Designed miniproteins, single chains, continued (5). Designs and how they scored, part 43

Each design is a single chain, and the fold is of that chain. pLDDT is the mean over its residues in the fold that is shown.

## One batch from the design tools (miniprotein)

Design m17472
Fold by ESMFold2-Fast:
Structure m17472 (fold): chain A 68 residues (1-68)
Amino acid sequence: DDSIHQAAQLHRQGDSQGAVDLLLEAIKNSPTDEEKAQILTALGFIARSAGDEKLAEEALKKSKELKE
């Protein structure tokens, strides 16, 4: 699953909207907790960079719980 890398590239190119949309769709279509956790981690970093600390913290906490 390279959705995280694709989203990171979009964000770096200034397409933060595309990055968020890609990650949200990837979470929706991920059947495993491991993949969801990785995508949630990426969402958390992007949200933090955008100044949304609440979303970042929620995403990162959810990610940590799902990794186990």
Scores: mean pLDDT 77

Design m17473
Fold by ESMFold2-Fast:
Structure m17473 (fold): chain A 88 residues (1-88)
Amino acid sequence: SALELIQQGLELAAQGAELARQGRLAEATKKYVEAARKFEEAGQYRLAAEALYKAAELMGQDPSAAPEEVAKLRERAEELERKAEELA
């Protein structure tokens, strides 16, 4: 159900936040990307966009991250944000 997907997304985002606090940026980024997928499946496009913006922010803090991959996450977040606005 959509509620179960939202709950899974929130749990993944919470795990991402905890990993980020530990400085585990790559793992935190992965959790936020997974959270975004759950939110998108639930039709929660704004929550999905917020999760991807957070993933991009954390990836951008990782000195080993490619700028192109950070840009791709931001572009996906912007697309989902536009989709949320169109459905409002």
Scores: mean pLDDT 90

Design m17474
Fold by ESMFold2-Fast:
Structure m17474 (fold): chain A 94 residues (1-94)
Amino acid sequence: MLPEPEPLSEPQQRLVDALLAYSLGRITPEEAVKAALEAVRKDPGDENALRLAIAAALATGDEEGLEEIKRIALEKGGVPEETLERYVRAGRLW
């Protein structure tokens, strides 16, 4: 569990709002993953935004969206592949 939560960045807040909208049935799985991709594209070096984006792709079951998120983080964010695989494994724990 995280320590006392700090205010989210604008991309992180938008992604959280998208996940909430998806959980409430207000948006489609495709729209949720699109929001996640846009958050990662805006700040590909932000590991917190990346973790939220990976969680959105996993929650929607969009493996293509997950691979695109990973590609953006690797190519533009400089995030190591091993770090991305750790986030995916954590998100897949039931």
Scores: mean pLDDT 72

Design m17475
Fold by ESMFold2-Fast:
Structure m17475 (fold): chain A 73 residues (1-73)
Amino acid sequence: AADYLKEGNEALKAGDKAKAKEYYDKAIKIQNEYGTFTAPGEKPDLSLIAEGERAKADYIKEFGEKAYQEALK
């Protein structure tokens, strides 16, 4: 959920790309499954849609399209 996106951003700022990828993979799976970074029962945060599109672009730039497609599985 939203916490995974935040955790990924903090890990990336700390230079821990492996940990950032793990959290982003979790956030991307939730987005793909539910159409948002918010799991069922959580309050939707529309600001996360714009952050999600930016995070997707940054993820593909940093880890590649193949890694992004693998994260969606």
Scores: mean pLDDT 65

Design m17476
Fold by ESMFold2-Fast:
Structure m17476 (fold): chain A 84 residues (1-84)
Amino acid sequence: GELSFELLFGVPEKKLEELKEMAKNKVDISELEKKAKEILEETEKLLEIASRVVPPEFWPELEKYKKDLEEEIEKLLEEHKKKL
């Protein structure tokens, strides 16, 4: 298909790195929460589309990727709140 795994995984990873840079720059927690929500919503939509076109053998990888991303973002937000 035209949609590659590099595109699916690369976009959330790039956005996560941007979120980490924002956290290092001590931006308002509301801005971080807004970006985190945007990243998670976009990732969910991409993974839902991917799950419809990829073979079932790859579905556990998609599910794990989503879970790992959610956990990493959650930890980042909690750490930022403690530093403010």
Scores: mean pLDDT 72

Design m17477
Fold by ESMFold2-Fast:
Structure m17477 (fold): chain A 67 residues (1-67)
Amino acid sequence: SPEELAAQAAEAALAGDSGAAARLGREYHKAGGTPEQVGRLAYEAARRRGASDDEATAAGTAAAVGA
């Protein structure tokens, strides 16, 4: 699902794997989503996992630049 792809992108980014986050953002775009949407969903997923605002923003950006 698109939400699942965004959550996986957030997890990859928080683990320091920006390349995996970008790849998952690309898959989200291929599924019909936008870079803005995957960035927001990855940010929200990171925040729910207890990431700081700065960490969640970085995760959202990493996912969005891949899409």
Scores: mean pLDDT 84

Design m17478
Fold by ESMFold2-Fast:
Parts: C-alpha cells; sequence; structure tokens
Structure m17478 (fold): chain A 86 residues (1-86)
C-alpha cells in the first residue's frame, strides 16, 4: 500500500461519514496506526497523513471553536514529532 492509497482511504472514510467527522477521523487514525504497526507506513508518512487529517477537521463546519482549538494544539504536537524525524 502506497502513501497515496492510504490518503485515498482516509478521504473515503471522511466522505462516508459527513455527519460524524470526529468518529470518521478516529476510524481513519486507527487505520493509519495499524499500517504503521505493520510496517506498511513509515513514522514520517503516518505523521504527515495525521497532520492532513487534523487540517481537514479544523476546517469542518460541524465542529465547535473549542474542538477546533484542541485539534490545533494536537496538530502542533504531531508537527513537533515530525520535525524530530528530519
Amino acid sequence: MTVEEVRKKVEEILEKNPEDPLGAAEEAARLVGELLREGKLTRKEALEILIELLEKLIKHPKLSEEEKELLKKFKEKVEEELKKLE
């Protein structure tokens, strides 16, 4: 499975669940975590996909401003982990 195939699957999960963006994101994050554990994604690739997922959630109209602020803080932590790999 390529990084592009994983991104496509994440997108499909989000598209199937427009009424539950947080639940869809949890399912997508679980998939990414499983692929990382199986060695099908590098840590860098997994973190990059997670950042992309968080950016989509932060822009989602169904989420509250409080939820968006928590997601922004989580994204900052993920970006710090990615920087450690460079």
Scores: mean pLDDT 81

Design m17479
Fold by ESMFold2-Fast:
Structure m17479 (fold): chain A 68 residues (1-68)
Amino acid sequence: SAEEIRAEFERWAATLPPEVRAWLLAGYDAAVANIEASDLSDEEKVEYLRQIARLLRNEGERRVAALA
């Protein structure tokens, strides 16, 4: 569900440095706004959100690695 995807993403983001976390949460919120403005079905919205969460997770992991 969308609520589960959000909860998992927020929990993961909470483990990251504040600057990376802030960027990721802003990106997630922007993606949610775009998805909710679309004419997609609820099922399609959840799947698209899952894809965006995966993309943001990969980018976040790259940014954290760059800080090491």
Scores: mean pLDDT 83

Design m17480
Fold by ESMFold2-Fast:
Structure m17480 (fold): chain A 96 residues (1-96)
Amino acid sequence: SESEALVKAFAERLKSILEAVLKELGVDYSKLSDREALELAGKDPAARAELELLLDEILKHSHFLPEDLRQRLLEARAAGDLVGFALLVLEWAERS
């Protein structure tokens, strides 16, 4: 669906940010879980700011996302859970 294509597009952008950050740190993304990659990137102020901007963009398009994913993303945002928010997008893209 168009909603699934949008989630996949956001997941690819998240992966690109993670790959770029981890490469600068000399770390191979393929050797980490998505959670480990996000936790490591979240410790870098510049990477964290870039991730937060993308997550805000995802929320601006939330009405075009699958409804179950949208509700879970809003809950993660309310909790201030950056890692959990990003994982929801990545895991949904892998399942669809």
Scores: mean pLDDT 84

Design m17481
Fold by ESMFold2-Fast:
Structure m17481 (fold): chain A 106 residues (1-106)
Amino acid sequence: MEVEELLREAIDHAERAAKLFEQSAKENPEYAEELKKIVDLVRRAIDLLRQALESTPEERKKLVQEAYDLLREAFSLARKVAGYVSPEALGHLARAIRLVEKALEL
């Protein structure tokens, strides 16, 4: 139940980050391709976290680890275009990563 709460909060923050990155892609067409790549990584991570909530404890850890790796890749890419994204988008993505990391430590 504690792990499930962390994952639900991580999904909420990741969804908020994805929506803000989608908005940034519309506002910055020169960086739209990079921003869409970030959105795709975040949305793939959200799908894995949702699957983890419905999975056995053993399978959950594997799905959460894969989601963590995707969110970290998204954050690395987002840093390269940081001047063209809202600080709020980066904040939500960083929060999602921290929550997923905490879930992996339990």
Scores: mean pLDDT 88

Design m17482
Fold by ESMFold2-Fast:
Structure m17482 (fold): chain A 76 residues (1-76)
Amino acid sequence: SPLDALLAQAARVMPPALFAALKAYVDATLDPRASQAEIEAAADVLAARVRELPPEQQALLAAILTEIGKVLAAEL
């Protein structure tokens, strides 16, 4: 799927802790049993990990995260 391809790309370019936070967020958004609070908590962890990166790395990763967000919105 397009999501699997984007996650594979993210795994290659992201630090492991950032990728783990992204995967947790994606899994929460796709889990029909997850509460809104659980999804928001995962999003907060992901945002905190992104803020730990240098600005140039944040800009590159913002593009990948935007594409993942578009695919998630289309699947939901």
Scores: mean pLDDT 81

Design m17483
Fold by ESMFold2-Fast:
Structure m17483 (fold): chain A 58 residues (1-58)
Amino acid sequence: MELRIRALTGVPGVDEELARKIVEHLGDKVGAPTKEELLKIPGVDEELADKILDAMNG
């Protein structure tokens, strides 16, 4: 759990509040999120979704 939040907050443009929202929406899902799932989160645009996916899959 901590590792995921840390990875997310390491992404340029993702603060702790946005990271918490991402974890809350994706918390029940095991594995890497899709760009479509990330775009459903308020405050996540296409650019941020790509950066988040890179950080989580990197």
Scores: mean pLDDT 71

Design m17484
Fold by ESMFold2-Fast:
Structure m17484 (fold): chain A 108 residues (1-108)
Amino acid sequence: GSEEKLKQTLAEMDALYAQAVAAINAGDFDTALAYGKKLADLAIKTANELADKGDLESAIKVLEKAIAHLEALRDLMAARGAPPEVLLEVDIMIGILRIRLGVLKSLL
């Protein structure tokens, strides 16, 4: 059901976030960015599946958690001296998720 899908997705997003943080701490910004992209893609896919089932509240929660994780990764990357092009890629992902979140909130 939607509740199980939500719980599984939130746990997988937390795992991807933890892997990205570990990569940043190792100085591997390319690997961290790859995990960030996987997290964003998972959030978009799951939010779409939940919205298609009429579970807009759970879809919103998935996107809000993804945005929070990517903002945390962006701040950590910046603090660790990530190149501007890496930070731009994260900012683009956050922007896409915020647009999608706005669309879902307009349907409530």
Scores: mean pLDDT 92

Design m17485
Fold by ESMFold2-Fast:
Structure m17485 (fold): chain A 100 residues (1-100)
Amino acid sequence: MEEKKKGRETVLKQIEDIEKDIAELESRANELKEKGTPEQKKLIDKAISYLEGAKKIAENARKGVENEDSSIESVTAAVNQAKKNVDLAKKYIDEAEKKL
């Protein structure tokens, strides 16, 4: 019981961190989109696609944490997938910034 409760609190914290990272990266992507060349825009469009994917996965994971019948293992897997999408988005944003 205690381990399961701590698991849900840990996953909720991870979802909050992902949501914060997504918001920061969306802000950076939008700034680059306004200033960037067509070449940089292609990289930013890829980043935005990964951020949209991460956002949807994070929303579903949050619903999973709030639903008592949901498996914590399934929610954790979704959180890990969202993190991978955020990491990919960051790589494309960083690459676009280097080409400024």
Scores: mean pLDDT 80

Design m17486
Fold by ESMFold2-Fast:
Structure m17486 (fold): chain A 74 residues (1-74)
Amino acid sequence: SWLDKLSEEEILAQVDTLADFARRYVAAGRLDLARAALEAMERLLQHAKEKNYSEEVIKRIEEIVEEVRRLIEE
């Protein structure tokens, strides 16, 4: 898949973009769309783990995913 061709920098950029969408959706009261963005971020995290990306990259993605999850839950 196209995800298999992403560099560490590219996957971080994709996760950051989705996190930005999720934050904007939460602000707009669109929790359905915010959850969809979170699900996409979680899929990117799984791909990063499957590709054995660096621990620093995986940890950063996990931090962003957890931040967005807390924002949706609170």
Scores: mean pLDDT 84

Design m17487
Fold by ESMFold2-Fast:
Structure m17487 (fold): chain A 94 residues (1-94)
Amino acid sequence: SEKEKAIEIMEEALRLAEEAERYAERGDTEKARRKLEEAARLAEEGAEKVPEHSETLRVTAEGLRALARRTEKDPVRSARAARGLAQTGLDQIS
C-alpha cells in the first residue's frame, strides 16, 4: 500500500539519521553529512513515488537537507535534530 511504502521510506530515513548521529559522535562530520544527504534524497524520491504522503515526505526532506548543510558547524546536534524530524514524519504517516 502507499502507506506501507511511505512508512518504509521514513523508517529508512530514520535509520540513516541514526547512522549520521553515530558518525557525528565519533567526529566523522563528513560521513554524518553524507548520511543526512542520503536520508533527504530518499525522502525527496519518496515524495514523488507516494502521492498520498508527498507533503509529509517533502517537508521531512527539506528539513533533512537544511540539517545536512548545518552538519559542518554542529554535527551532533544536526544529526539528533534529523532523527527527531524523521521520527515525527514517521509518526504522522503511521
Scores: mean pLDDT 89

Design m17488
Fold by ESMFold2-Fast:
Structure m17488 (fold): chain A 94 residues (1-94)
Amino acid sequence: MEEIKKKILEVIEEAIELFKELGFEEHARRLEELKEKIQKETDPKEILKNIQEALGILLEVMSQLPAGSEEERRLAELISRLSELQRKLKDAMK
């Protein structure tokens, strides 16, 4: 659990940095709020909800990026990593 949570927070932090770099300040702020919620949350079910919300924010930004851009590729990698961690967290919920 702790390792998965740590990796989730690392991916969200990388996404926040990318969003700030690209000028998506409002989306970066929304991710920072979710990061704090995940950091203090101990219920895996609530952490999963926060991850789903974070994935939604990442997809919103991705829809605004130029097709085939380096930024789209970087964000797609972060989405993939976060989706894998979400699956691992679901598997660890027992």
Scores: mean pLDDT 85

Design m17489
Fold by ESMFold2-Fast:
Order: C-alpha cells, then structure tokens, then sequence
Structure m17489 (fold): chain A 79 residues (1-79)
C-alpha cells in the first residue's frame, strides 16, 4: 500500500485523496497500520508532515478519539 513502503510522495497523495470526504474507521485503521508499523521507513520531518495531514482529515464525532490517538502515535516517533 502507499503507506507501507516509506514512499512519502505516495503516502501524501493517498492522504490528500481523503480530503473533502468523511473518513471511515477502516481507512483510519489502514492509516494507523501503514504509518505506525512502518514509521522507521520515514524521516522525522516526513512523519511530522504525515501526522499533520492525518490531523486535517474529517471524521465523524465517534471517531475523533481514534484519529487523535493515531496522530499522537505517529508523532511519538518524531520525539
């Protein structure tokens, strides 16, 4: 997938493709698995940029806590 190979341009393109829609739980879990499990394939600057893009995604209210957890998880690899 675009998130698993450390291809930052592909990862950004995927996250940008989710802008303007309400993101599903399944899409959030794919982002979590792709970016958290493969964080070592990205630089700290790239992970910060990817976390910022995930934070900008629109989710239904019941998924806001899950989105925040994913953003925090990605950012934990930058510090």
Amino acid sequence: SALENGDVDAAIAYLESLKGKVVTREELLEIARGLVSNAHKYTPEQLRRLADLVEQLEVPPELEALKRGIVTGIRSFVE
Scores: mean pLDDT 83

Design m17490
Fold by ESMFold2-Fast:
Structure m17490 (fold): chain A 79 residues (1-79)
Amino acid sequence: SELEQLQAQIRALQQQLAQLWAQYQATGDPAVARQLIAGAERLAQLEIQYMKLQGASPEFIAQAEKIHQAELEALRAQA
């Protein structure tokens, strides 16, 4: 199903981001930081899509989008 495919994509991306975080902590490589930010942006998009497929309210989705924006701003500030 679309839901199962989306869950699999989210899990795969979460694992990739965990590996990139470990690499960034070890190296401080700006290229890795850019990959982390791009991956986090993609993860936020997939999570919103997942919420929509689960029938989440527009209010709940708006709150999640605001949280994702704050998290992305924090990541960019660290990079």
Scores: mean pLDDT 86

Design m17491
Fold by ESMFold2-Fast:
Structure m17491 (fold): chain A 80 residues (1-80)
Amino acid sequence: SAQISQLLTQTNDLINQAIQYYNAGNLAQAQSLLDQAIDTVDQVESLAREANDLEALIQAGSLQVSLSMFKLSIDREKRK
């Protein structure tokens, strides 16, 4: 659906911004953007399940794994 595609585009934009802030050492801003990306991908999963959109579900699942790894990296940097 157009709504799912728009949310996926938004999620990728948030991830790209979070990576940029992370690389600049701004962990607080990176975390804020990551939290927004997690919320957006959860919306994609909900909509995809309701629509029985397997392709979107696979994309959402892959993004959830990537975001979990990113969160772990931010948490490690905060402990240094």
Scores: mean pLDDT 89

Design m17492
Fold by ESMFold2-Fast:
Structure m17492 (fold): chain A 62 residues (1-62)
Amino acid sequence: TKEELIKLAAVMRARDLRRAGEEITLERAKEIIKEVAKKLGVELTDEQIDELAKEVLEEVKK
C-alpha cells in the first residue's frame, strides 16, 4: 500500500538522520512522515500520521 511505502521511506530517512547524530523523537518521526507523504502526493489524516510515526520509532530503535 501507499502507507507501507511511506513507512519504509520514513524509516530509511530516520536511520540516515540517526547515523548523522540526530535523536529521533515522536515529533521528528511525524515530521518525516509528513515530508515523505508530501513528496509522494499522499494525503494523510493526523491519526494516520501518528500511527505511522509510532511504527517508524519502533523500526528505527529495533
Scores: mean pLDDT 82

Design m17493
Fold by ESMFold2-Fast:
Structure m17493 (fold): chain A 87 residues (1-87)
Amino acid sequence: MAMVRALVEPPQEIIRQAQAALAQLPAPSPQTVALFNQAIRLAQQALQLLQDVGLGRIPGGPEVHARVQGLIAQARQHFQEGLAAEA
């Protein structure tokens, strides 16, 4: 229960930061837009898995935890790549 709650915050923060970055950039390249959209999509997939566990649609456990952590790591990587593309 506590572990699932702790995993919700990182993907929500990635979505917020990527959306804010897209809104603040005056003319983002198509590559930057694609990278931030990919980060948002991966973070949303992590949240969907956590929601499915919370609703009892799938069993929670180490395998689902590992998948969620992997999605968060990939989302963070794409977000960082998007920031680097505009630097």
Scores: mean pLDDT 80

Design m17494
Fold by ESMFold2-Fast:
Structure m17494 (fold): chain A 68 residues (1-68)
Amino acid sequence: MEELKKKVEKEVEELNKKGIKEPNEDDATGEQVQELLQKKDYKGLIELIQKLNPYSALLVLDAYEELE
């Protein structure tokens, strides 16, 4: 998890340096994240993080750290 977070943070930093702003999140993605966190489905969370853009992936990782 921490290694994945470091990779995502670097990708976000590179995007910010290029002037690429955070895209708007899909409401459905937010609901999916909450469901996975409530069920403590850490495997599902990791899979979701790998499929998300770097900004959304970082938000999910931060939410996970706040709960665990």
Scores: mean pLDDT 68

Design m17495
Fold by ESMFold2-Fast:
Structure m17495 (fold): chain A 80 residues (1-80)
Amino acid sequence: LTPEQAADAEATVYLLKGIISLITADRLEKKGAPKEEIIKHYEDAIEWFRKAIEASVNPDTRKAAEEGLKEAEERLEKVK
């Protein structure tokens, strides 16, 4: 792997972790889990999406991470 390929792969992994955390938070919210658990998973999603943005060398990966970050932040504000 070149450094650029490694960075894109890393950014993609962070993006997927963000998506998984976001889906987990949504499922917890839907089943009426404690507010603290829901908040934790949205905060985890935000952290992963931020890492994906920082690692992204691919504009499409960066854009997806930015959209995920916005969604996670909006969802977190509604739960708080």
Scores: mean pLDDT 86

Design m17496
Fold by ESMFold2-Fast:
Structure m17496 (fold): chain A 89 residues (1-89)
Amino acid sequence: SLAEQGQALLERMRPRAEELRDHPDPLAAMLELMREMIRWAQENKDEATVVALAGTLLLAGFSEAELREWGISEEAIRRARALLAEQAA
């Protein structure tokens, strides 16, 4: 399930997140962690997780251009926007 895939990603990223907790720039550390999560999801062909992460970044105020720079596909961006539109309804 999506929840199981999300949980597996969180468990995999926990040690890295804990390392970054003491980082002098918390925003830069969080962005690095998000990029690592996107890369992992893409390598594992977990499109649903990529879409969820893209949606989270859009809600956080990141632009579609910034998401493209991070390697997120046009399809994932479109699906994320559709998901956010459904939640706003």
Scores: mean pLDDT 71

Design m17497
Fold by ESMFold2-Fast:
Structure m17497 (fold): chain A 95 residues (1-95)
Amino acid sequence: TVAEVRAKLKALEDALNAMPEKVKAVAAQILSILLSEDPDTFLSVSELAEKTGASQRTVTAAVRALAAAGVLETRRRGRTTYVRLAPEVRAALES
């Protein structure tokens, strides 16, 4: 519903506004990149760093903040973190 979409978009916006400016800019780029990818594809922090031009440290900070807000789904394999947009957040952003 429109109310459910608005609630999810507000949660995302509130999470972005709570971030330091540098992290917020990278978080916005990550969201744009993930929206353009296949919904079932997980990207590594290294791939996101390459695509955004940001350091892996800044990408990790953005990913951690977005995951804490329920915006990103994360998987860890060894020392590598893989991420995708949470399905419900992707649906809200694509509506």
Scores: mean pLDDT 80

Design m17498
Fold by ESMFold2-Fast:
Structure m17498 (fold): chain A 112 residues (1-112)
Amino acid sequence: SPVEEIKKLSEEALQRIREAVAAGDVDALIATIQDFTDKIIELLKKNPDLTEEEVREIYGIALKTLSEVARLVLADPRLTPEQRERVLSTIKDAAQKIFDAAEEKLKELKER
């Protein structure tokens, strides 16, 4: 199901984030957030049979995942203020893009 796919994408993203944080690799961290965002948007756009409930569940899991990424970043004392702001800005941008995609999908479903 699309809900099982988002859970898998979340687990894979969080694993890569933990590895990037452990390595101190800010570029890998940002790239992982962006890749996760793109995959969520693709999941929302390419599934014409998504229900409103499934769209909301996908959005909810995506936000919980991004919140966990933010928690891991805020807890890492090795990140500079500039690196931290760059990652948090990427998370904010990701959340906005996912929100916009979910809202557009919900609008599409109501027009049917």
Scores: mean pLDDT 87

Design m17499
Fold by ESMFold2-Fast:
Structure m17499 (fold): chain A 91 residues (1-91)
Amino acid sequence: SVKEFKERAKKVLEEELELVKKDTSLPEEIKKVLIEALKKMIEEIENAPEDATEEEIKERLNEILRETAKKVLEILKKLNIDVEIDTSILE
């Protein structure tokens, strides 16, 4: 049922949110983006219309995931460029 899907999906996302919050290996900028994305996904599940299908909810979550992946890649690229510049100054 859609209700069971929402409850299961919300639980998984809440568990992932706690794991990201506890992660000490992620860059702070990446961690912030992931936390914001997970919170937005949880909100999307909570605010989904009563007549929303599992497929419609999954599509909304996938849109957030695609946007988040793009932001993460942009931050990773910036961090790599900054590291290369910093090392050249030390030589």
Scores: mean pLDDT 79

Design m17500
Fold by ESMFold2-Fast:
Structure m17500 (fold): chain A 78 residues (1-78)
Amino acid sequence: MEELVKLAEEGIKALEEAGLTEEAKRLREQLDRAVKEGDIKGVREVIEEAIRALVRAGRVDTALALWERASKISREER
């Protein structure tokens, strides 16, 4: 959980740096709810949405790095 939350925070920060401030704000609110509820699936959905938004913004390298890290964490069943 903690590693997934940290990765979601990094994705949100990357969106803020790309100028997608409204998307970043929405995902931060989703992340806060998922963490409060202990919803690991919800945290993963925030990461996936951040990846899709970064791809749409042309930040493909950043999106790929986040996807690879998320995949590794999921294989470790965390």
Scores: mean pLDDT 80

Design m17501
Fold by ESMFold2-Fast:
Structure m17501 (fold): chain A 65 residues (1-65)
Amino acid sequence: SREELRRERREHRRRLLETGEPLNEADAVAREIGEILNKIGDEIDKAIELAKKEGISVKEALAKI
């Protein structure tokens, strides 16, 4: 599913961020963007799980986290 592919891509980015020093400015920017995207993805996944658990909308779940 799209949700599974989103999680797989986030984990792939997380692994790349575990590498050593940035090779250049573009690599450093890409890593920062990757960290931001992973953080957003983690918060969305938390909201989805909370919404499923409590039977509320994802919007309402986001307001609780």
Scores: mean pLDDT 77

Design m17502
Fold by ESMFold2-Fast:
Structure m17502 (fold): chain A 68 residues (1-68)
Amino acid sequence: SPIVDKALEFIEKEEDPELILQVARTVLDYAVGTGDKETVERVISILKEKLPDNPEAQALIEEAKARA
């Protein structure tokens, strides 16, 4: 999906935690809704790498795993 690819590229290059979380949440909601497990795993991986100690990122990862 072009929108997913652009969103993933954005969060991989972004340094602002709030923007990373906002875009990641949107992508995860879309990926879960469409059954795109590969995109869910990619977002989780990016969040673990970029925001490893962020409690909001950890909550989002856990939510994504429960819904995937």
Scores: mean pLDDT 83

Design m17503
Fold by ESMFold2-Fast:
Structure m17503 (fold): chain A 86 residues (1-86)
Amino acid sequence: PRIAVFFLGDKLLPEVGDYIAVRVFNEKGEGIAGAKVTLKDASGNVLQTATTDEKGIAWFKVTKKGLLTIVVESEEGTVEADIVVK
């Protein structure tokens, strides 16, 4: 699977808004529903978990800054992506 990460709020990128949206999709660009998305800190602590909706989107509230890891588990396999929250 592929991942796109969006930072949402009144703040300028690369600075973080109030929420992070994670879209999980296949090679055809179709959203993958029912994927488990886990947000971890740099120490491997689980901060939040969500399941993707019918459009392949999971939402997280920004509660921690710094290096975070997104782990996606789907029927098409597991993918990890690192993001930096300022």
Scores: mean pLDDT 75

Design m17504
Fold by ESMFold2-Fast:
Structure m17504 (fold): chain A 78 residues (1-78)
Amino acid sequence: MEKIMQEIIDKQVSRFEEWLRKNPDASREEVLREIQRLAREAQEEAEKQGLTDDQINVVLQELVARMQELWRRHQAQR
């Protein structure tokens, strides 16, 4: 994966982890809205960085998968 793609993913994942810590009682609906918001921001940043549609799709798939996995682990530990 290109360095810039990984940096975009890691940045949004870190922001999501921080959001989960600050919102431990967030509903599933609130979590899904945050995932969508962070994914949209990642797409906009990737487009501004000149990434191709294929690269943007990889970023979004990896980011959403990582955020969903974090949410599942967070729920399982409660």
Scores: mean pLDDT 85

Design m17505
Fold by ESMFold2-Fast:
Structure m17505 (fold): chain A 94 residues (1-94)
Amino acid sequence: SEADEILAEALARLDELLPASAETQATRDALKLFLRIAAKELEEHRDDPELQRQIAEKALAELRRLMDAAGVPAEVAERILELFREMSERLLAL
């Protein structure tokens, strides 16, 4: 589906922002799982645009907390938050 393509592109971009290393593997896996869950939740509520926006806002806040707890550098964290906003906006536009 088009939603699956949007998610796949976001996951690929995340791998570029957090390249494979022993130190980042657990964080990268957690963030990928987070993106998959958020994308699925947005798609499940596509008939309610207001709820989709609330889901996206809550997910953005949770993602910020997750990255802070994981010690993701601020510069990288901002790029991942931008990635998440772009993914969410594209999914909401479907």
Scores: mean pLDDT 85

